# Designed miniproteins, single chains, continued (3), part 1

All scores and structures are predictions.

Each design is a single chain, and the fold is of that chain. pLDDT is the mean over its residues in the fold that is shown.

## One batch from the design tools (miniprotein)

Design m8001
Fold by ESMFold2-Fast:
Structure m8001 (fold): chain A 94 residues (1-94)
Amino acid sequence: GEREEIIRRIALRLRLIGLEFDLDLLEERLKKAKTVEEAKKLLEEAKKIKKEAEELLKEARELGDEKAVEMAERVLERAEELIKKAEELLEKLE
């Protein structure tokens, strides 16, 4: 029903906001990372965020939530950029 759809949309947007905060923290951690082990861990975490964002993007499209689609696409873009930066750092440290 309508109520269940509203709850799903709210939950989806809250999850996306959480991923944006996780990305902000990852960006700061990546700037401070100095070891291969740190770079590998950050790369793994960025890949997990990308995977979750892909799933949330699919859900946002199914719900027709244009704002959630935009948020999910933004999270995906940021996660892909962090993956590239973590891979570059890893190559530099190896």
Scores: mean pLDDT 88

Design m8002
Fold by ESMFold2-Fast:
Structure m8002 (fold): chain A 78 residues (1-78)
Amino acid sequence: SREEALEHLERALELAKKRGDEELVKSLEQAIRSLKEGDLVTALSALDEALRLAKERGDEETVEHIERAIREVKEELL
């Protein structure tokens, strides 16, 4: 669901902010905004970028939250 996706993204955003990762914060904020606006294409694009960044940083906890959010968004498309 969109609500479950938002919960996971807000947790990922909290983690990124605590780490001072401005690039990841921007990608997550874009994903959250796009998801709230119903722009699923832009949301998924931003989520793919956020996932790439989190994986590059080795941040397994943030990766897990983003992957869960992506699953919830994809369920909205089915």
Scores: mean pLDDT 85

Design m8004
Fold by ESMFold2-Fast:
Structure m8004 (fold): chain A 110 residues (1-110)
Amino acid sequence: SPREEAILLASWSILVSGILFELRRARKYALKKGDEELAKLAEEKEEEVIRISREVVKENSVEALIEGLERLIEILEDFIKEAGDKLPPDLLAGFKSLIEALRALREELR
């Protein structure tokens, strides 16, 4: 229904905004610490998230949304793995919370 489609699009928009906010926080933290590698990693993941979001919105299908959710989960898991112990506990908790929210939305669409 148009109402269900609007709710899904709103949920996607909220999750993408949250991911971009946390990646920008991680980049700002990295720059403050002089960690150019972590800053570049956060920037590269931000660009990938923006690209995926544009693809999902353009395709405008449940299949594209499911694929987009899976790709966002992979991006955040890869970021956590590559950043390792460089992420402070609050940033790590933020990314883990976003991964759980993405997984919850994906399960609702199965």
Scores: mean pLDDT 88

Design m8005
Fold by ESMFold2-Fast:
Structure m8005 (fold): chain A 76 residues (1-76)
Amino acid sequence: AVEEAEELLKKGIDYFKQGNYEEAVKYFKRAVELYEKVDPKSPLLAEAYNYLSAAYFVLGKRDEALKYQKKADEAA
């Protein structure tokens, strides 16, 4: 379960590094859902929120970006 969330986060980061922010968002959302269910206190959840916020900001989705930035701040 935790290992699955880590692999989803890694794939999201790979897409993010390639500039494929739409695919990165999909993987980060799945990682977030899994961490929230199995390990809601993981520091990797805060990292996933930060990446999701950054990807949304690049895509021009400001409201989503701000939502996940707040979640990251609260999780840290």
Scores: mean pLDDT 84

Design m8006
Fold by ESMFold2-Fast:
Structure m8006 (fold): chain A 80 residues (1-80)
Amino acid sequence: SKLEEIKKKIDDPNASIDELLQAIVEAVRLLREAKAAGDTEKVDEYQRLLIRGYRKLREKAEAEGLSQVEVDARVQKAIN
C-alpha cells in the first residue's frame, strides 16, 4: 500500500534527504485526508509516522551539513 511504501522509506537507513522529504510530504497529505475524514486512529498513526520521519530527516541533514532553517524551508516548499 502507499502507507507501507512511506513507512519503508522513512525506516530505510539508506534513504536520501530527497526520499525522506518526499515520504514526509506524502504522509502530511495522508494526515490531512484523515483529519478531514475524522479518522482519529489514522490521525494518530500518521502523526507518529511524521514525528519519526522528521527525526530521520534532521539526522540525515545534520550528517550532510544542512542547517535546520534550510531543512524547514524545503519541507514547507514541498508540502505547499
Scores: mean pLDDT 83

Design m8007
Fold by ESMFold2-Fast:
Structure m8007 (fold): chain A 55 residues (1-55)
Amino acid sequence: AADPAEGGMAGAAGAAAAGADGEKLQRGTHSGYVAGLEGKSKAESFAAGAAAGRA
C-alpha cells in the first residue's frame, strides 16, 4: 500500500510549487495524504496537492 506520509509530502510539494503557503499549503498536504491513503501514486498525490493549493 502507498505510504500516507509520502503522499502528504508529495501534496505539500505540489501545493508549494503552485505558490501556496500557510492554509493553502496545509490543504495541499492533506489532499496528498488522502491520495496516499487511497493508494494513489506519488505523482497523483503531488497533483492533488497542487490543485488544492490553487483553490
Scores: mean pLDDT 76

Design m8008
Fold by ESMFold2-Fast:
Structure m8008 (fold): chain A 75 residues (1-75)
Amino acid sequence: AAAAQAQADARSAANLPVVRETKRIIDELTKLKAEGKSEEEIDAFVERQKAELTARFGPAVADAVVQAAKDMVDL
């Protein structure tokens, strides 16, 4: 199995908060793109979210959540 599958299974155990944060970040990134925010403003938002998620869930979960959100909104 890929390392990403093991990380997904680990996230399922801490399920609801991580899923909620991922959906919230997707929604906010979609809104920023729709409003025509600059690449720099979007990157600054992503970096702040990653820092907050790292403090709450650890760096591996934070990276995976941010990456999933970026992939979903084509960033």
Scores: mean pLDDT 75

Design m8009
Fold by ESMFold2-Fast:
Structure m8009 (fold): chain A 69 residues (1-69)
Amino acid sequence: TVTVTKEAKAGEVVTLTFNFASNVPTTLTITVETTEKTETVTVNHPAATTVTEKVLMTADGKVTGTATE
């Protein structure tokens, strides 16, 4: 399990890169929307999988993702 946090603004597209012990990174691309509180996105993806998700961000201007292989 790897957790990554990035600073972002509403409407911004951010890419979270998860580096696992296998040395095969998993990438998650997120479009940030500010209509509710900050959300933590948890994804269970095999290494080297790229997916796009929308997340809500308000306080702190941060997006946090957690990935598990």
Scores: mean pLDDT 57

Design m8010
Fold by ESMFold2-Fast:
Structure m8010 (fold): chain A 82 residues (1-82)
Amino acid sequence: TEADVERLRRELPAMVAELEAEGKAELAELARLLVEAFIAEARGDYREAARLLREAADLAAALGRDELAELLRRRAEELERR
């Protein structure tokens, strides 16, 4: 949902910092891709944001984060239709 996307966007910078501090490199990389995607979206660069969200979704799926991967793929499709 849009509320789930907004929650993720709001919590993301703290999540990156925590994952880096814990040495969880793959999760930190995922969170960095999400930060880049939301920055692109804020700039109105919806095509680039969608591309980054698809890359993040693929990584989330590879890490066993299937619900997150589905959320990110759905958001990317919405942005591509703008």
Scores: mean pLDDT 78

Design m8011
Fold by ESMFold2-Fast:
Structure m8011 (fold): chain A 96 residues (1-96)
Amino acid sequence: ATDEEINDGVAEIALAVGNLAMEKGDYEGAVKSYEIAIELATDPKLRAEAYTNLGKAYLKLGEVDKAIEYYRKAIELDPSNEEARKGLKEAEEVKK
């Protein structure tokens, strides 16, 4: 395995830990785990997924402007990411 493959593997674990934190309502813990996933991920689609989930976590924390920022970053990285597009629409609706 390359260093990139190892980093993406660890990023996937960090993403899964963040997802578990979201299920438990630990939104601050989810943010930290998703930030680790973003830092380590080299695959643009994996990075987009991590940004999408970071946006979801910030939306749960009431940080609407940060949620919008991270959903936009996810869409920029992967325009086909339907969760990011849905999340952006939801966050913009909350901001109204």
Scores: mean pLDDT 86

Design m8012
Fold by ESMFold2-Fast:
Structure m8012 (fold): chain A 79 residues (1-79)
Amino acid sequence: MKKDRERFLKEVRILVAIAAAGERGATVREIAEATGLSQSTVSRLLRDLEKAGLVRRVEADPPRYVLTEKGRIMAEAAL
């Protein structure tokens, strides 16, 4: 479905943006700016990516997101 494909492409863009941020990870705002997505869209997709085990939330103010080993492999495959 075109809707499912659009969501997948947005998720891939988020993973690539986090990969580009490196070891320190990225905030929702930084990911939104890098991807051109709204912060609310980024927040929802990050929750799904966390459930999938592709990203991990780092408790900070504001929270930062880093790639897991699975997320890093997926981001590298997309490059």
Scores: mean pLDDT 81

Design m8013
Fold by ESMFold2-Fast:
Structure m8013 (fold): chain A 65 residues (1-65)
Amino acid sequence: MKIYVVTTEDALEKALELAEMLKKEYPDAEITLLVAPDVAAARALAEEIRLKYPDAEVVLVGPTR
């Protein structure tokens, strides 16, 4: 299983923690962490990945409120 974790620099620490949790839960999964300059770019990147890789799981991690 391929998992993409898309985040911003402001949420990078949170995304790294999530990626570590996902690696423990799904040890056979290939986890890719992608950092975007802002939330809009992160959303656009997540949408593009979903379109190009429909079988992949995409998780968007943004800054909390």
Scores: mean pLDDT 80

Design m8014
Fold by ESMFold2-Fast:
Structure m8014 (fold): chain A 74 residues (1-74)
Amino acid sequence: LAAEAERLRALTEAAARLAEEAGATEVAAELRRLGAELAELIERLGPDDPRVLELARRLEELLARAVEALRAAL
């Protein structure tokens, strides 16, 4: 669980840096915030908790917006 949470933090930080490079600074900040919240919930509740699954869906939506920001910057 701690290793999974740490990997999630690393992945969301990488995505946030790409969003910042594309000029999507607010999306990058929200990615870091949701990624940190999700990692904490995974450590406390485990990955199968409904609250973790709901926050994961929100993070997926935000990642899709980050991808659109990257496409717009290209």
Scores: mean pLDDT 77

Design m8015
Fold by ESMFold2-Fast:
Structure m8015 (fold): chain A 74 residues (1-74)
Amino acid sequence: VDPAEVEAALYEIKGAVARIAGDFETAVEWYKKAAEANPEDAARFYEGIASAYEQLGKKDVAEEYRKKAEELRA
């Protein structure tokens, strides 16, 4: 397994745990680290960031990350 994929998976798990706890600011930070660790999967992590920002009421920022995720999938 690619070490970058493993590192990103660990950060993604931390982000998911933070979201379950309602700590959306912390979730954003973990998803950002996941995207840095594995840029190939950045679209998935950007969607996680967008969802967390939407829960924080930062709709404009959430929309920016959703667009970035879509660009990476195109």
Scores: mean pLDDT 82

Design m8016
Fold by ESMFold2-Fast:
Structure m8016 (fold): chain A 65 residues (1-65)
Amino acid sequence: MADPLKLEAEILLALGRMAFSLGMYDLAIELYEEAIKLAEEAGDEETKKEARENLERAKKAKEEA
């Protein structure tokens, strides 16, 4: 029922959030960038927006570290 790309984007977003909470900012950035790409391909604007917001946060955390 769910678009496989949409589901994969959601999983990558969740993994990115986990990496961010562990202070693994480089990994979180990579996971969020992949989540954005897959969400865009799936037409999932909500997941794409969340991934973009989390990506900006991860980039700021990395620059401030």
Scores: mean pLDDT 83

Design m8017
Fold by ESMFold2-Fast:
Structure m8017 (fold): chain A 94 residues (1-94)
Amino acid sequence: MQKLSKEEAAKRVKEAVDTILKRLEDAGASPETIERARKAGNEIVEAVKKGDFEKALKYARELLDIAVEAGPDSKTLAAVIGHVLDIIATLLEL
């Protein structure tokens, strides 16, 4: 398998983060929850750009914890978990 560049990985992670934020917003998450999730997501993207996998995993977990705490319906939560797993898979291809 071809290794991903840090730039391509950061782009894929950003797309996954944006999808997570939209799903939480569409599910009625509060503006405060969306802002917390956005900050965690931005930290993942910056960590990926720097090749800091430990920091990227830490913020991916924080983003998942925020999403779970928001209490969306099971379909929305499953989709969010799927996108977090896609972020982790992207990190493993670096």
Scores: mean pLDDT 82

Design m8018
Fold by ESMFold2-Fast:
Structure m8018 (fold): chain A 99 residues (1-99)
Amino acid sequence: SGFSEVLKRTKDQQKFVDDLFDFLDQDKSGEISGETLYHYLTEILGTNLTKEELIEALEEVTGKKIEDFEKATLKKEQLPEFLNILAEKLNAPLLKPPK
């Protein structure tokens, strides 16, 4: 998407994505589980995100139907687009500095 291309060009956004991915990828596998993403967005950030909204955003980013949420993972390269999709759904700036 156009937003993904813009984010890749910005050093500050890239550093934010790198830092966030490192924080969420606790087992250093190179992938973040859907469960970890859901916990971060609902428990750590305090958003009202539903599991269904998370699944929809993951399906949009991966271009694949998610049949089993427990096996859903997100790679670092997919994180900026995923966060942009959720930011629009939540009307919240997930990739911008706090106001």
Scores: mean pLDDT 70

Design m8019
Fold by ESMFold2-Fast:
Structure m8019 (fold): chain A 109 residues (1-109)
Amino acid sequence: FEERLKELPRSLQALVEAYLMMEEGASKEELEELAEKYHLSDELKNFILEAYEDYKKGKSSPLIEYLRILADMVRGEISEEEAIERLEELGLPKEFIIPLKQWYEEKKA
């Protein structure tokens, strides 16, 4: 798990860690500290905080589904190809999908 996580771009590593922290009952402050640790953009920090609010409310959310797909991929539960396909179906901005697609293409080259 840790080895696969470290292969990802830093922004995607932070998103996977954020989801795992949410599953473990992390606070909003702990997620903000994670964003600072990874030097995330305000856009990605806001994405994590929105996902956190949805998670706490038990709301069905494309943001939560995005994070879960990334975590399942890192756990080896799904392939990188399957993860990309599922993420594209969520209709999120391309900025959230492009880093994973670039990483995957570089890994294949």
Scores: mean pLDDT 78

Design m8020
Fold by ESMFold2-Fast:
Structure m8020 (fold): chain A 72 residues (1-72)
Amino acid sequence: MELSEEEKALKEKVEKDIEIAREEAERVGSEEALKLIEEAEKLLEEAKTMKDIIEAETQVGLALLVVGVEKL
């Protein structure tokens, strides 16, 4: 089972978004955001469909919201 070109492109984007979110979470010391990022990484690693990749991106978005709240 292989990802389509569109799915591969989205997966690469989410991988980059995860790295950015992790750097921000580590910078502010957000344990909750780091847990969401770990969940996103797991979801992305196990991703087999576009829906799975979107779910991982959603977790990244939630992590960034948590970072924003804790950042003041």
Scores: mean pLDDT 78

Design m8022
Fold by ESMFold2-Fast:
Structure m8022 (fold): chain A 78 residues (1-78)
Amino acid sequence: AAGLFTQAASLASLAALQIPDPELRKELLERIGEAVEKGDAKELARVAEEGARQSPDPRVRERLLEAARLAEEAAKLA
């Protein structure tokens, strides 16, 4: 469980850092950080999924969706 959550958080953060819009990038990184601080895998999944919907870059979108999937799996094992 902890390994999946750590992978999801790392992948979401790395994908968010590649977002060219500085306001969206800052907002997503802050929300990812809050979910990680709380240990809330379900919230991490929602944040990553929402970021994917807002991202026009298909590579960033794919990585955020994968992070959301990993976070959902971590939530099921919690």
Scores: mean pLDDT 82

Design m8023
Fold by ESMFold2-Fast:
Structure m8023 (fold): chain A 92 residues (1-92)
Amino acid sequence: MSPLVERAKKLLREALRLARRAIADLRAGRISPEEARRMLLEAEIKLGLALISIGVAKMIGELTPEQEKELERLLEEAERALAELRALLAAA
């Protein structure tokens, strides 16, 4: 497995976990909107780094079709969670 692909998967999973935690904790009143915004920023940075890693892996031919599908699924999940968190923060 390419180190770039493994790094991208790890970063996407971490971004998704941060976004989901922020959503759950914000809805439950366990964190402030300001804390949730810090978590959103961290998740967005991780997502950006993952996209760079995916792009480089594609350019150097280290990405199989199966790996691309898995990364696309993780990316869609992370982007949906981040969009939900942004919507909650816009309403707060």
Scores: mean pLDDT 87

Design m8024
Fold by ESMFold2-Fast:
Structure m8024 (fold): chain A 85 residues (1-85)
Amino acid sequence: GKVKMKVLDPYTIEFTIEGEIDEETKEKIKEGIEKFLKEQLNFTPSEELLEALTEIVIEKAKKEKSKKVILTREDLEKVINEYES
């Protein structure tokens, strides 16, 4: 599939996912999250955190049947507290 990413604010990222969610699509989502955290928050995530956030984006895409998925500040805070504390 194709993935587009848009930073809405320093804690919120929008993903537009078109087509099938294959391994390449998952990798692009993961790379986008890593880049966002490093460039916007000056934070280097663990692999476990990246995998958890990527899974949240994929599950939101599946549940909402929407091509646009938002990863919110609440999503980030919850996962960071569990994996990077």
Scores: mean pLDDT 76

Design m8025
Fold by ESMFold2-Fast:
Structure m8025 (fold): chain A 82 residues (1-82)
Amino acid sequence: MAVLRAAITTKSKEAAEKVAEAIKEKAKELGAEVTVSIVEQEDETILGVSVRAPSEEVARELKEKIESLPEVEKLFAEIRPA
């Protein structure tokens, strides 16, 4: 088992919602549990993401999915064994 924690910066709430939906869909396909929190700021929206994955491979696939999304301006992510 592995845990992925990420902080994702987007330009808008709409961009953040699209990123959240993409993460949830990918997590569901991979059998991972995901929690997303959205914090709106004046000029940006930040997503906090916590994923419990069955393996580090699944956690890495989710991180790669996030990195591939055009709505992601900045990403801080870490994967830890659980």
Scores: mean pLDDT 83

Design m8026
Fold by ESMFold2-Fast:
Structure m8026 (fold): chain A 68 residues (1-68)
Amino acid sequence: KKLSELSPKEAAETVRKFLLEKLGLPEERVEEILKGIAEGSKDPRVLSVLRIFGGESAEKIREGAKML
């Protein structure tokens, strides 16, 4: 499924899985990034993750991260 077709929570969960399984990041780093997304952090890691998934999905991912 495309991220734009997922619910906000499902989109955020898809990002979590991508960071863990495809990028091989430690669980603690992944949770830090998701918290940063939910809080609107200007951390370059947070901004880079949102850019990977594209602008159309970024707002949905932010909304989903706030629900986690």
Scores: mean pLDDT 76

Design m8027
Fold by ESMFold2-Fast:
Structure m8027 (fold): chain A 59 residues (1-59)
Amino acid sequence: SMEEIYKQLQELAKEFEEGADVEEIIKRIEELAKTSSPEAQLAAKIAIHEIKKMAEERK
């Protein structure tokens, strides 16, 4: 469900904030969205964009 997807995305965002490797997080978001609805794929795409932006700003 979309609720489960959002919970997983929230957990992955938390791991990123705790110092997880950005490429690992992006890969897991992509795998999560791969078999999901178009809405979930859009949510994942937005999450990946925000994570990449934050990672670049932390350099």
Scores: mean pLDDT 78

Design m8028
Fold by ESMFold2-Fast:
Structure m8028 (fold): chain A 91 residues (1-91)
Amino acid sequence: SDEERRRLMLLHLEAHRALLLEDFDRAQELAEKLLGRRVPREVLERVLEAAKERAEELAERAEELARELEERHGWEEAAALLREIAEVLRA
């Protein structure tokens, strides 16, 4: 159960990181694995634009979630991905 939740969290965070890095091909692959269906590029582009408009807010939330996942669950890899996401958002 915890390992399944951890794997899904990692996949979700990898998808978001790929999207923020504008690697749309990778983001589509990972989103398809998460949702079991193809996400159109236009949808991913709109999600990215919305994220850029709220970048600082999302970066702060990513840092807070990273700390919680590390302290509560010991999910160091997920925490590291969230911190990378925060850095990309602030770049």
Scores: mean pLDDT 87

Design m8029
Fold by ESMFold2-Fast:
Structure m8029 (fold): chain A 85 residues (1-85)
Amino acid sequence: SDIEEAEKLAEEAGRLAVEAGRALGAGDWEKAEELARKGEELAKRAIELLKKAGAPQEVIEKVQNKLLEAVARAAELARAAIEAL
C-alpha cells in the first residue's frame, strides 16, 4: 500500500540521516552531504505519499516524529564532530 511504501521510505530516510551524522563525525564531509541530500529526498517523498494516500493525521505525525528523531540523532553526531575540531 502507499502507506506501507511511505513508511519504508521514511525508515530509509532516517537511516540515511544517521549515517550522514556518522560520516560528518568521521570527517567525511562529502559523504555526509550526499547522504543528507538523499535522506531529504526520501523523507519528502514519504510525506507526499502519505498525504496523497489520505493517511490519518496520526500516521503522518508518527512518521514525522520518527524522521525528527533521526535528524536529532544526526545533529548530535554532527555536534560532537564540530566540538572535537
Scores: mean pLDDT 82

Design m8030
Fold by ESMFold2-Fast:
Structure m8030 (fold): chain A 110 residues (1-110)
Amino acid sequence: MDVLTEVKKAEEEHKKLYEEGQKALDKFRATADGNIAAVAAASTDPAEVARLRQRYDEKLAQYESDLETALGKGLKEARENIKKLIEKINQDSADFTAEAAALVAAHRAA
């Protein structure tokens, strides 16, 4: 007794995975915007800032595509793939923040 209860639990878990993925994407957007603002404040080259923005936009589009692909899998695989995607987004965010900090330091030293 109750196929409908099991279906509802599966739908709630998928919704939670979607929300966790979206939260990671929102955090990445905030980090990207902060990094761009920091480099823009230090750099006199608008082309450098534009290239950095394009790189972040391309990464965000890739992560959005990866999230949609992961959500299309069965629950167990979706959970594992979304966990790996969030870990990758967090690592890439740390790497991009370190790169932006190095660019700011280089411009301030020049």
Scores: mean pLDDT 85

Design m8031
Fold by ESMFold2-Fast:
Structure m8031 (fold): chain A 100 residues (1-100)
Amino acid sequence: SAADALRARVIQQAREAAETAIRVYKETGNPIMLTLLVFGAIRLALDELRAKFDAATVREILAEVLAAIREVLKEKLPEIAETIDFTLARAEAEALRRLA
């Protein structure tokens, strides 16, 4: 369905954004830039999902988006795993506030 296609596309875009964030972090060493890129990717995913899904479905897919970003980031940047978890928790809280 169009909904399933959007879900798959948003999750794939989130993985690609995480890979971009890794590249920028490795080039700059700047955890603030990593944070901004992650927040931007989650906001973009939230906006696309809200256009087609109800709040409950958006929350479920958002959890998958966050898990995909976490997996990609922690595989390549295990030395900042705690910073990644903190950043994603903050991004999730902000996204959930926008759904309320």
Scores: mean pLDDT 87

Design m8032
Fold by ESMFold2-Fast:
Structure m8032 (fold): chain A 80 residues (1-80)
Amino acid sequence: MEEELKRRIEEAKKRAEEAKKAGNGVDAGASLISLGESLYKLGKLEEAAKVYEEAIKASEGDPELKKEGEENLKKVKEEL
């Protein structure tokens, strides 16, 4: 289970980076939010916080995604 989850997290990280390189901030932000949620569910709060911070920056052109990332980051920081 853990090995499969770690593999999925690494694949999600790669997809988020590829979306960023493609210049699609909305797609990159959404991918990073999903990655952060997966890390949060695994209890990797420090990693989740960093990913949400990156999602917020990628989503600067999308107020809805930016707010979602900010809300998720706040939740993670309250549990750190």
Scores: mean pLDDT 75

Design m8033
Fold by ESMFold2-Fast:
Structure m8033 (fold): chain A 75 residues (1-75)
Amino acid sequence: MKEKIEELKKLTNEMIDAVLAGDRERALELAQKAAELSNDPELGKIMERAAQDEDPEVAAALIAMASAIHLNILK
């Protein structure tokens, strides 16, 4: 459990970096990995939608929020 939480945080940070860099393809790839790791299809859908946002700052905020909500559920 703790190892999965740390890996999800790492994937979340990498997705935020990819979105802010304008690399939407990389962000979507990382969102799929996060969904698979968490075994939460709703988290995956939220992160995929967030990664496709036209505003990189909004996309980064939505990705961070989705990850934070999921991590709070795992506590």
Scores: mean pLDDT 74

Design m8034
Fold by ESMFold2-Fast:
Structure m8034 (fold): chain A 110 residues (1-110)
Amino acid sequence: SELQKFLEKAAEELTRIADELREVAAKSPNPEAQRLLTAAADIMRAAAEILKNYDKLPLEEVAQALEGMADALRTLAEELQKIGDPEGAELVRRGADVLRKAAEYLRKHA
C-alpha cells in the first residue's frame, strides 16, 4: 500500500539519521553531546520500529506516539544547540521533521 511504502521510507530515513548521529557522537570530544546524540539516535531507532509495525496499533495512537517522540527530539536539539553542537542539533531536528510528517500522513489515513 502507499501508506506502507511511505512509512517504510520514513523508517529507513530515521535509521540512516540515527546511524549518522552515532558516528557524530563517537567523534564528539564533549561527553554531554555524546549523551544527547545517543539518546536522539535511540529515539529515532525506536520510532523506526514503530513505523515498521504501524498496523499493530490504531493509527491515531501511532501518530500520537510519533508526535511525542518528535517533541522529545526537538528538546534534545535545543540542548545540543546550547552546548555548541549545531551539527548534531540539525541532524536531530531532521529526525523530528521525519516523525512529524509520518504522524501527519498516518492521521490522513486514520
Scores: mean pLDDT 89

